# Designed miniproteins, single chains, continued (2), part 88

Each design is a single chain, and the fold is of that chain. pLDDT is the mean over its residues in the fold that is shown.

## One batch from the design tools (miniprotein)

Design m7047
Fold by ESMFold2-Fast:
Structure m7047 (fold): chain A 103 residues (1-103)
Amino acid sequence: VTVSVDKKTYKPGEKLTVTYTVEDADRVIVVLVNKETGYVLEEKVVPGSATSATLTAPTGKGEYTVGVAAATASVSLETARRAARTGEEAPGVRVATVTVEVV
């Protein structure tokens, strides 16, 4: 799994385009996480055939993690969500993360 974003810095409410490459995934989970608190601000669950997702930059200034977890059908949604949120892989889940800043 690889992940990229259109910018490194965003203004509050700005469109954040996440582009990713996954192989042999049934679903992809894309999350926006507050880096300080670990709180998930936005989540999208998309088919493994999707190659991008759009998130919205939050109103709070600071650093955020964009997590992308690619999971097979045998993996629970909760396991895939945890991987996307933490950046920690699990059996049947591959993860990539990128950091963005809201200024």
Scores: mean pLDDT 79

Design m7048
Fold by ESMFold2-Fast:
Structure m7048 (fold): chain A 70 residues (1-70)
Amino acid sequence: ASVAELARAAAELFRRAKENGGIVTLEDEEQIRAYATVLGVDGDAVVQKLREKGGSVTLEELLAIIEELK
């Protein structure tokens, strides 16, 4: 994946989070998986961590989960 692909995946996920008061939910699963894939991170593991946290996290918490799984 290129920097442009990463920027586009990030922009879509961040836009959805911003529209939802900075919160990411399981409704954003497709965008979470896309962003994780571009970063080389297991999207299934990221989504599982989100479920363990009740299916809703802040964007900052989501980014921390992705960083932890690298």
Scores: mean pLDDT 81

Design m7049
Fold by ESMFold2-Fast:
Structure m7049 (fold): chain A 110 residues (1-110)
Amino acid sequence: SMELLEKALELARELERAARAGDVEEVRRLAEEIVELSKELSPEEILKVMEAVLRALLAAVEAGDLEAAEVLLEALEKIAEIGKEKGADELEIDILIGLAHIHLGVLKAS
């Protein structure tokens, strides 16, 4: 639904801000809320939410926050599983998950 998508994307913007601030507890809380909302979204809406969560993961990587980045990868993988179960484009999901792993790998090597 459009209203639930709008809520999920607003939570994802808050998640990105929390990731930049190094607030791991807030990152965890917001990520859990977004995962739960994803259960009620369409396959196409789930892809939009995954893109937004990936942006939050990139913010954590830029901040050098490995713990926040790992929390966000776990959340992204849970959203991906929900999306695949609902028939979302598996190739698009795999690309987003692959990008997340690449960025986390770069942070771990830094």
Scores: mean pLDDT 90

Design m7050
Fold by ESMFold2-Fast:
Structure m7050 (fold): chain A 100 residues (1-100)
Amino acid sequence: SRLEQGLAQLEALLQQALANNDHRAVVTLAGLAAWDLDELLKTVELSEENRERLERIREEVRRIWQELAANPDMPAEQVAALVARIVELLREAVRIVEEA
């Protein structure tokens, strides 16, 4: 789907924003990731177990997004760790959707 392709593109864009030390772009892309995960939950038919897994992923991405947005002066190493976590969560979300 376009949303699955969008999640893969967000991974690449997040890694690029991190490499450019662009905190504003990282925040924007993390927010878009949370929004795309919310749209997946509304549009994709999932088992109860896979829906709960995707809901947990969405909530963790949303939490990380809020932490990034609240801390514009966050150390680069901490930003990198949070971006790496979003990337792992997006990859897991794609796997869940592909298994549906």
Scores: mean pLDDT 85

Design m7051
Fold by ESMFold2-Fast:
Structure m7051 (fold): chain A 94 residues (1-94)
Amino acid sequence: MAAEIAALEAQLAEAVANQAPVEELKRLVREIAKLEKASDRETEIGLKTVELAVLWARGDPGLPERVREIALELGVPEEVAEAWAAAVRERLAA
């Protein structure tokens, strides 16, 4: 199991270096999560985290709205989700 996880982590690092599509990165995250016996909820959070990290790294102007959407999906109150989106927007502008 540990060796298989290490091999998938190496594949994920290679995919990131080669600017692979987000869908390929999500596939590798799902495989790692499965081997680590992560719950469906943990896997979903991991996939959303990868999506947000990619948008952040690219300076995507859609990142604040996506943060808000994901926060609401996770049950965060609307006011808090909007505050997080505003903080991300301010950070991207800096």
Scores: mean pLDDT 74

Design m7052
Fold by ESMFold2-Fast:
Structure m7052 (fold): chain A 72 residues (1-72)
Amino acid sequence: SLEEQMRRGAENLAGSAAEAARALGLTPVETRGGVDGPDRGRGLAVSPEATVTATVEGSEGTLEVTPEPPPA
């Protein structure tokens, strides 16, 4: 169904984002909120001290990667 196709598209997009992060030299960090935590569990998060300087052909810029905020 349409819903299944959209869900698979989102999962593929998330996978591509993780691969792109690796290509940019970012290290994904796994955040877990199990039974010991109030949160059910956060997915993959990027290192909070990771600052990416992206230089595109003919363009120079700095991209700041902000990790997910702490569970509130």
Scores: mean pLDDT 47

Design m7053
Fold by ESMFold2-Fast:
Structure m7053 (fold): chain A 62 residues (1-62)
Amino acid sequence: SEVEIVNKVAQRLKALRENADDPEAREEYQRLLDFLKETSKLPLEQAVERLREYLAEWEKRR
C-alpha cells in the first residue's frame, strides 16, 4: 500500500538521521530529502512509483 511505502521511506530517513556522525549517512540523508522534494511535485501515482523504485534499489543493496 501507499502508506507502507511512505512508512518504509520514513524508517530509512530515521536510520540515516541516527547515523548522523557518519558523513556518508548525512550526505545520503540530504540526497533522500532532495529526492522527496522532487517527487512531491509529481502526481501522487508517479511519486509513489518513484518511492517504490528507491526502496527496491535499497532492498537489493541489503
Scores: mean pLDDT 79

Design m7054
Fold by ESMFold2-Fast:
Structure m7054 (fold): chain A 115 residues (1-115)
Amino acid sequence: MEQLAKEFRRALQEVDFDKAVELLKELIEAAKSSSNARATLLKFLDDVLADPRLTIRLFEILHENNLFEPLLKAVGQEQGFKDLLEKHRGNAAFNFGVTYILGEKASVLISKYVK
């Protein structure tokens, strides 16, 4: 699991979007049934969101591949996910991703899955 998340970050850094999409789908699927997998995914999302370039690439992948709702279904109920949203709300790249890449659907989906 941790190795899979590291490979995902590397794929984002190398702009290998096909591999990044495949790895993100695997991480989301694992997170549906494992609290340890959710914790690992959240840790690596926090690491990605600390980097403005990786953040924009992540949001583009989430939007283009319709992965934002699956991601929220997997981790939206975790306190760690709420902590990520609060931690990164001041980051320009994060705000750009939520507002302009994900758009109007982001707030609706967050209100539905993040409790």
Scores: mean pLDDT 82

Design m7055
Fold by ESMFold2-Fast:
Structure m7055 (fold): chain A 88 residues (1-88)
Amino acid sequence: MKLEEVLNMFKDPSSNGLGALQLSRAYGVDEEKREKIIKGFLEGKGMGEIARELGLDPGTVLSGRRIVPSDEEIEEFARKVTEESNKL
């Protein structure tokens, strides 16, 4: 998948892209957990399902969604999503 295609996913309000970024950000997760979040997002999993698989509280995930990421954070996360999508 190209970076532009991934960035367009963040512009779609039905997309879980911003949710995946917020889940990663809210817990300060290590690289391994971040890769699992990205993989789950690419597989179409819901944020609550990903949180449960990682042993995280779904309530805390929802609280994290209120923090608006910067354009730089979105671009960095989109680059990581693009890298993982090219491994599939």
Scores: mean pLDDT 65

Design m7056
Fold by ESMFold2-Fast:
Structure m7056 (fold): chain A 113 residues (1-113)
Amino acid sequence: SFEELREELEKRLKEIEERFEKGEISPEEALVEALELIVEAVKKGIEEKIPKEKITELVLEAARRIAELADKLPEEESIKVKKIAQEVAYWALNESPEKLREKLEKLIEELKK
């Protein structure tokens, strides 16, 4: 269900935030893991035929949480992460869920280089 997907995503994002705050993962690792969770949620949403508006809502909430986490980073890294969060939000609003997934997967591959 949409509620189960939302709760799972929120829980797993919180775990990433806590691991980052404890210094267990780098900012780059936290960003990649968060984006991978968004991809998983979008894929499940498409498979379950969740309405586009609900998938968009889920991704916007996740992007907002990524931007909030960026406030804890040094200025240069914060700007970079906030730009990524804004780009993800833009894709969620303007693209189909399928195209959003494709763009997120390409972004993740680029960030892993």
Scores: mean pLDDT 87

Design m7057
Fold by ESMFold2-Fast:
Structure m7057 (fold): chain A 103 residues (1-103)
Amino acid sequence: SLEEKLKKLEKEIEEDPNNANAYTELAYFYYYELKDYDKAFEYLKKALELDPNNISTLNFLKGLKIEIEQGKHSEEIAKKFREFLKELAEKFPDNEELKRILE
C-alpha cells in the first residue's frame, strides 16, 4: 500500500504539476512513514510556492511547531525543524497566515 500510494501521488503530480495537495501528501509520507525530513521539507516548500494559502500545508506546519514546542524530537531534529520554519518565514515574508502560525 505504501508503494501504491507513492505511485498514485506521483501520477497525480504528473497529471497536474500544480496540485499543492499532492505535494503536501508526499511531505506527510516522507515525514511520518520514511522519517526523511529533508525531502518532506522540500515538498512542503513546493506546496507553499504553488498555493501559499493551502489549508493542508498550513495545518502540517502548525503540527510541526506543536511537536517542537512539546519536545517530541531530539535537539538535532528540533534544530532542523526550527531552521526550516525560519527559511519559510524568510522565503514567504508577505504570507500573514504563515507568520501567524510560525510565531
Scores: mean pLDDT 82

Design m7058
Fold by ESMFold2-Fast:
Structure m7058 (fold): chain A 66 residues (1-66)
Amino acid sequence: SLDQEIARLEAEFQRLLAEYSQLEAEGRLSPERARELTRRLVGVAQRIHDLLAEREGLPPVRIELE
């Protein structure tokens, strides 16, 4: 279901965020890895919002960092 897919994506977002925080805390977060994880986090957040928009009949939105 749509709700199950959203829940799965929310869990993935939390896992990516935890990985970012852990690597940063350990001093192991390279600039390349930080960019990759940030892109993945934004991508997952965008997908969650797209699914919410589909469920509610809202126009598409784009999440951007800046």
Scores: mean pLDDT 81

Design m7059
Fold by ESMFold2-Fast:
Structure m7059 (fold): chain A 59 residues (1-59)
Amino acid sequence: GPKYRVTESRLGPLLRSLGLRKGDVITEAQLRELARLAGVPVSLLRDLLLADGVVEPIE
């Protein structure tokens, strides 16, 4: 499934709530939980995190 690497900690409090840190790999399930905490659709959160450079896609 799709995976993303955390490149910075701008969203530190939200990422910390999920036990994530800079350099970690985020799974789709973890992205869905982040989106729930933020109150936004997972697709929108994914696009925003990628555009802001907070995460980058990996294979």
Scores: mean pLDDT 70

Design m7060
Fold by ESMFold2-Fast:
Structure m7060 (fold): chain A 94 residues (1-94)
Amino acid sequence: SPSVAEKVSEALHILLESVGKNELEEGIERLLELMRTLSDEEQALVAEAAASLVRWLQSQGDLESAKKAAEMVIEVLEAIGRLDLAERVRRLFE
């Protein structure tokens, strides 16, 4: 079984690849499948790592990729019932 670090890395790779290829729907499905296999703690770590990625993209001036990445993560978090984590990601744009 993959380590926590490997699971978080896989989630970030799905996110970056999906945004880069503009395959957002496919990316949401892949990320949703992964997130459903994770514990509540691992889901929170993925959300934190994704929020850090969004902030980094904003710092690079890549506002389009930042928005796409955040929208994908919010949709996945809402689909798995993690409204607490989804709200945390939404606040990056306030």
Scores: mean pLDDT 87

Design m7061
Fold by ESMFold2-Fast:
Structure m7061 (fold): chain A 91 residues (1-91)
Amino acid sequence: MIEELRELAIEAYEAALNRDEAKLEELLPRVEELIKKLSEKVHEAYEKGVTTELVEELLKLLEAQAAAYEYTLQGKEDEGLRVAIEKLKEL
């Protein structure tokens, strides 16, 4: 699950860097399916009291996304996307 989300995020950010709108639209159904599966996994982990590893993986993904967002606010969208891709590849 987390690995699939990481791979999808990398692919989406690379498509955004290339201004590939058709690729981004193609990825939307996969994003929706992974969000649904992630929601189910979060609920299961919470009920089992075993959330630490899932939370740590999600925090790493959120850190990559936050980096992209911060650079976008500074008008450096392409740089933000590159930093996010690099952080995601290190996971």
Scores: mean pLDDT 72

Design m7062
Fold by ESMFold2-Fast:
Structure m7062 (fold): chain A 81 residues (1-81)
Amino acid sequence: SMKELRDRFYELYEKGELTVEDATEFVIAAVEAYKQAYPDASLEELEAFARWLVEDVGELAKFSEEEKERILREVLEHIRA
């Protein structure tokens, strides 16, 4: 569930063990939760939400620009599939 992934995200973050893969899973789950909460959301709206969340998560986790770009790429591939 989204709550379980969020709790795991913060646990890994606090331990300094948060990976790009963990952040990617969290953002994908958040996009799926957004889609469930807003069933009429367009593809553009889902992508805009994903971009915002990747920047927010990346800033919090101190990810590099390259790491944030990698996360966003995988999330957008998921949304566009």
Scores: mean pLDDT 81

Design m7063
Fold by ESMFold2-Fast:
Structure m7063 (fold): chain A 101 residues (1-101)
Amino acid sequence: VLSQLPAKDQALLNEFDKLLKQGYSPEIAYFILGQKYGMPSETVRQQVQNARDKHIGITNSQFDVYSSQLPDNVRDILTDRINNNEIGPTDALNQAQKALK
């Protein structure tokens, strides 16, 4: 079973990123989202952090599932590239999925 980020968490991260791209600080972005959703800025901060951590966790978990099906030499190359900061978790997942085609 592959996990996916819930639509509500994806929407929250997208709105937060949009505010940061507009030049707002994280604290102001939390305040704006808090007003929009009727919650304290501290609650928004916690939800954004949780959604971000979950996104990273899902991407890493999916990479583990796909990479376990790859030949050892291919898996080792991808793992080395991650450890050397040459690719991020999302790019690693994409490459693992393509290698299994």
Scores: mean pLDDT 71

Design m7064
Fold by ESMFold2-Fast:
Structure m7064 (fold): chain A 83 residues (1-83)
Amino acid sequence: AEDEVLARAALEAGKRLSEKYNHPGIIDISPEFAAALARADLRALEKGEGDTGEKNIPLSEEVQKDLEEFRALVERLRAEAAA
């Protein structure tokens, strides 16, 4: 159920980011793509990298904070899914 948890977390975070940055297209991604993106972003955050390794765009400090919040959301949803 990891892909379900990551997809759900990515869609929830995507809605918040969409509203914050006025980018409605973020919530229009497939659950599989959302899960893959979430996994890549979490990996980059764990490595302490400002770039996900698959993007040539450096993450701003604001985006890095959003990824940190997203990581916390994923951890919470994993705990909820395990309960």
Scores: mean pLDDT 55

Design m7065
Fold by ESMFold2-Fast:
Structure m7065 (fold): chain A 68 residues (1-68)
Amino acid sequence: SLQQEIQEKFKEIYKEAEEMKKKGVPLEEILKKVREKVRELYKSFGYSEEEVENITELLVSLLKKEFE
């Protein structure tokens, strides 16, 4: 299903972010990379520009809280 594929690819993005944190990459740089990858992911599945930005900022905000 589309929803399952999106969830699985997001888990890959999350895992890459965790690896960056373990390597001591600054949080701002990690969040920038996550934004880029999440935008590309949702755009590739046909979401509108507004939906992509809303989803991206929501997911980045959640990740920031977890990594702080």
Scores: mean pLDDT 85

Design m7066
Fold by ESMFold2-Fast:
Structure m7066 (fold): chain A 64 residues (1-64)
Amino acid sequence: VAEAEGLLARAKAYADEADKLRTQAENSTDPQVAAELKTQADNLYKEASELALRAGELIREADA
């Protein structure tokens, strides 16, 4: 199902961006910058999780 594949691709993109922001936060010497980057990463992980969950539902519906 193309729709589920699209959601999974978006979820992966968000997770990849979150990983980059997490790495930048770990390498930051400024605690305020680190906190901001961590917050952005956490938000992207949450969105990625929600997209992956929806994609999983569509895949299960197609297999039914």
Scores: mean pLDDT 82

Design m7067
Fold by ESMFold2-Fast:
Structure m7067 (fold): chain A 73 residues (1-73)
Amino acid sequence: MAEEEARRRIELAFLLHHGYSVEEAEKIIDAWEKGEPLTPEQRRLLEEARRLSDIVMQQATDGKAGARALAAA
């Protein structure tokens, strides 16, 4: 799905921010998705990246409803 592609791009950007190259970041994400062994540091960074992408994606969908439901909380 296009949403999974957007999530992958967020994960790539997160890894790049932590000093990985695009090629390294793609290999790390691919290995994670295939269940291949990762270092503890790579796993921790991907876990953080996935949490961030989840928050971003959820807030994007919630933003439209949140503005209308603000007074109903």
Scores: mean pLDDT 70

Design m7068
Fold by ESMFold2-Fast:
Structure m7068 (fold): chain A 80 residues (1-80)
Amino acid sequence: SSLIDEVIDKLSEEELLKEIERLLDLLSDEEIRAALKEAGFPEEFLKLDKEELLEELKKLSKEQIKAVLRHLAEIYASKL
């Protein structure tokens, strides 16, 4: 987790969103919902598809975007 946090902290908002898009393609809908729930997102976000989620993430703070990427990356890393 500390290594993931160091990588995430170095990324721009555009780079964060690009990495999120990549992980959304690699993860199941169940895994994506788990990551959003752990990041503290409301139930409305858990019902969004990948395109809708990316649109909403662009409107959020960089800190919230980082939280989403962190939880998605942790779920993905657990499968390696």
Scores: mean pLDDT 79

Design m7069
Fold by ESMFold2-Fast:
Structure m7069 (fold): chain A 89 residues (1-89)
Amino acid sequence: KKELIELLKKAEKELKEIAKESKGDMKKFYEQFKEKLIKLGEELVKLYPENEDLKEALEKLKNVDPSNVEEMTKILAEFGSVIGELLEK
């Protein structure tokens, strides 16, 4: 799936740029990281509008407090799992 792979490569590049720009400010990093993942998730929902797991993971991501590292980590793992399933199809 060319469009999925292109979105993931773009997201990886943008996340690396955020890491450099935040210069060790972890709060700023997680806030910007969350925003970029939400944008990625919204684009993925456009490509896979029937995928309820993807929509649920995106809603959890939108509602998480980025300062809650434990909850953020769990949601990121769930979101990554859904993306992994999309790559295997």
Scores: mean pLDDT 74

Design m7070
Fold by ESMFold2-Fast:
Structure m7070 (fold): chain A 83 residues (1-83)
Amino acid sequence: GEEEGKKLAEEAIKLAKQGIKDMEEGKKLIEEGDILKGIGLILRGIGDAFQAVILAKKAKELGAIELAEEAIELAKEAGMKGI
C-alpha cells in the first residue's frame, strides 16, 4: 500500500542523498591526492544511487509517486556527480 511505498521512497531518498555525499567527498579526496580512498567512496555512492533507483521504482508501483520521483531525481544527481 501507499504507507509501504512511502517508507521505501523515504529510504530511497536517504540512500540517494548518501550517494551524493559520498560522490562529492570521493572527488574531493581524489583532488587532494587520496585516490584509493576517493575511488572507494565513489563506488559506494554508485551502489547507493543504484539501490535508491530500485527502491524508488518499487515505491512508485505502491503509489508513493511524488516521493519516488524525488528519490529518482536525487539518484540522477548522484550519478552525474560520479562522472
Scores: mean pLDDT 83

Design m7071
Fold by ESMFold2-Fast:
Structure m7071 (fold): chain A 84 residues (1-84)
Amino acid sequence: MTAEDLRKKLDELVEQLKELGLELKGIVVRADDPPENKEVAREFADELGAPLIVVPSRQAALDIQRELAQAYLEKGLKIAKALE
């Protein structure tokens, strides 16, 4: 995937998140990803005010994304229950 393709995918993702009422909590990249892809991810994270998380492997990236999504969902459900 080129850096340009990555940027386009990230822009599409942000639009989908807006339509679903979801917020981007972070961007995860691998330490061994191409430098140009990491640069695009850094610029995108800075533009959105989101943290950039660097991980040692693709599996670690997926695991962190899952943990962040799960923690966000659990926090949202806990707040919703408290407001009932």
Scores: mean pLDDT 64

Design m7072
Fold by ESMFold2-Fast:
Structure m7072 (fold): chain A 77 residues (1-77)
Amino acid sequence: MKEIVFTKDEAIKLVNVFSIKYNIPDEVRDKVIKDIESLGEKVTVSEIIDVLKSHINLSEEQIKEFKDLIELAHKNS
C-alpha cells in the first residue's frame, strides 16, 4: 500500500479532530500543529504519527485509532 499523503491543512484538521476526541490539552495540540507546519506543504501519515509520539505518549491502540481516522478522512476528503 502506498503511504497516504495529506496537505498541511488536512493534517492540521486531523490533529484537531484527534485532539478533541481524546481531550488532548491545547498547549500540546499547538506544539503538534507547529511541528506539522514545519514539515512543509505535504505530510505523510508516518510523519504525523511521529510528531504525535514526540509530544504524546501514545498507546498502540491510540496509534491504530489515529490510522483508522486518517484512512477514513482520506476516503471521504
Scores: mean pLDDT 76

Design m7073
Fold by ESMFold2-Fast:
Structure m7073 (fold): chain A 86 residues (1-86)
Amino acid sequence: LSDAEIAAQARALAQGLASQPSSDVTKLIDDDIAVLKKSDYPKDVQDQLIDLLNKLRDALLKGDVDSAAKYLAEMARLVQEAEAAR
């Protein structure tokens, strides 16, 4: 995916997540963190993704869609790089 495609998808996802109940968003992020901890990604990638997911949760709880989109785009780039390295 291009940087422009990642940014566009991240913005759309951030808007969707921001429209959901805070409890649903928190559960989704906690479930994603649990899945990441069980993944075969390198420890450095896991730690970066978990940090970004925690920042995403904080941004969404504050209604900061722009920051949420930024963190989602950063996560998508990290995942794309990690998958390419497999």
Scores: mean pLDDT 81

Design m7074
Fold by ESMFold2-Fast:
Structure m7074 (fold): chain A 91 residues (1-91)
Amino acid sequence: SEELEKVRKALELLRAHPGAERFRVPPDPDSPLYELWRRTGASLAEVEALLEEGRPKGAILHLQRLIDLARQTGDPEAQALADELEKVLKE
């Protein structure tokens, strides 16, 4: 499906992007990102799990939460990652 292809492209982009490492798993409780993660629930590991379960629509929703989390970091690399992810999901 187109949804499955979008998730696969997004995961390949995430694996190649230097800013993505911070989003692979839930952050530590002492991390500045922990409260943002609690609000969004987004991580790369959850996207991968949803894809393996055959839930590409759920994976897309989690990718959208990951985009929101990345934009809220104020980090230029994370914001660049968010822009690339949005481009993949809109295609």
Scores: mean pLDDT 75

Design m7075
Fold by ESMFold2-Fast:
Structure m7075 (fold): chain A 79 residues (1-79)
Amino acid sequence: SAVREALRQADREFQELAEKYKDAPREEFLRKRIEFLRRLKARLEALLPSASPEEQEQVRLLLAQIDREIAALEAELAA
């Protein structure tokens, strides 16, 4: 499914991001992680109308988790 392919690609992109920024300052890594999560959220939202009912429920839960993670990372940057 398109949702599964998007999640597999996101996992690869996150691994590349983690490797690229492994020696970077924490604040820089956090900013890049937030950017990644925002891109993933946008992609999942775009796929949501075309997903099966079961996948739609799973994607909505993932979107809520992404929103909470972004908020937590933004709070950490503001501290």
Scores: mean pLDDT 86

Design m7076
Fold by ESMFold2-Fast:
Structure m7076 (fold): chain A 86 residues (1-86)
Amino acid sequence: SNPVAGKRVKEVIDKLGLSYREAGEKLGISEQTIKDYVSGKKLMPLEVAEKLAVLLHEKTDLSYEEIGELLGVSPEWVKRVVEKAK
């Protein structure tokens, strides 16, 4: 699986309008783990990126293509993840 780069993680959380604590609560992980992903100390696994893709789709008007660009993944991956979450 391809991890999401920390710069992209920060941009996604900023787009969602969430604090790192709120992002952690919604993803079921600690605020410190979010900070570690943003700083690049830890690579965000695809399982967490899947939850972010679903949140972006639910809370923003971004297309699958735009969500894919933010996360560094294909729009086809975003579509599959969003459809699977329903």
Scores: mean pLDDT 81

Design m7077
Fold by ESMFold2-Fast:
Structure m7077 (fold): chain A 76 residues (1-76)
Amino acid sequence: DEEAIKKIEELIAEAQKLAREAKDPNARLGAEIAAGLIGIALGLLKLGKMSGEEALAIAERALRAAEEAVKTGEIV
C-alpha cells in the first residue's frame, strides 16, 4: 500500500499547488478544502481505517472538484 500512499501524497501536492496559484478567493478556498480532505484520507489509510482504493478515490474526487472550482470560480 506504499504505492497508494505515494500517489495520494502527489495529489495533496497538486491541490496545494492549485491553492497557491489560484488568484480567485473561492477557487483558493476550494483547493485548500481539497488538500485537507485528501490529507484526512491519507491519515485514515495510514491508520488502517480506510483501504488504499477508497483513499485514492476520495483524493481523486477532491482534486477534480478543486480543478473545477478554479475553472468556474465556484466551490462545488
Scores: mean pLDDT 80

Design m7078
Fold by ESMFold2-Fast:
Structure m7078 (fold): chain A 92 residues (1-92)
Amino acid sequence: SAAEAELAAEREALRARQAALDARVEAGLDLSDPAVQRELLLAGLSVLELVLREIELGLLSEEEIENFKKALEEVLKMTVEELRKKIEELKK
């Protein structure tokens, strides 16, 4: 579908952005700077939003969804539903 093609293109674009951001961090980006922290959080949220859309469209395997849920709960201490609400809130 058109939505699947758009998400595939967005995923590739986000991978490129993450690689560029990782290179900047490696080059000595100041992680204590609030502006840098905000940029990193927004980049992470963009990736999480893409994954949530892939789940909604049924593009991820059951194993990939379970791994995502476990990582989300272990790292961010939140459920998929809580993440969806937080992303919607931040878009206001």
Scores: mean pLDDT 74

Design m7079
Fold by ESMFold2-Fast:
Structure m7079 (fold): chain A 102 residues (1-102)
Amino acid sequence: AAEEAERIAYEAALEAGPEGGARAAVTAGREAVKEAEDRKGAQAASAAAMAGAGAWAQVKINPEISPEESARLAGSAAGAGGMGGEKMAEAAARGAREGAEA
């Protein structure tokens, strides 16, 4: 489930391109949550996927951005999307770091 959510968010970000990639990743991640059987686990996975795809899109737009800055931006975006408790922020930050390193 988590791996599939990451793939969906990543593909959406690539398809939308640099300007819309981060927003497309957030939308795709939220869609993945609706399809999941385990809602709580799926929400954490989707937050991580959205953050990872968002961080990837930021790196593609600005290749000088560090993985730490990408994680920070992606975490802020996940929080702004109203999915944010502490555990969601942690999952988003982890996904952003992994996405930026990929």
Scores: mean pLDDT 56

Design m7080
Fold by ESMFold2-Fast:
Structure m7080 (fold): chain A 79 residues (1-79)
Amino acid sequence: MEEEKTEKSYEVVAEATEELYGGDPEKVKAVLRETGMSAEEIRDSLESAAKMAREMGTPENRKRAERLEEVAKRIEEIL
């Protein structure tokens, strides 16, 4: 399993989501476009990353998992 690109994509999406909560949806779209993924692909990837993060069991990874799950649920609204 290749982790490098997957982790970077999840980090980018999580950061874009944080920017959306305090920022501009247009910027979020631009960031997500850089990943080259569709909304459905992003959602599937976010759910996979969230599961992995929860299995790590650290407070920071649990917080990341919660953010990723929230983005996955709202991805259709964000895009």
Scores: mean pLDDT 63

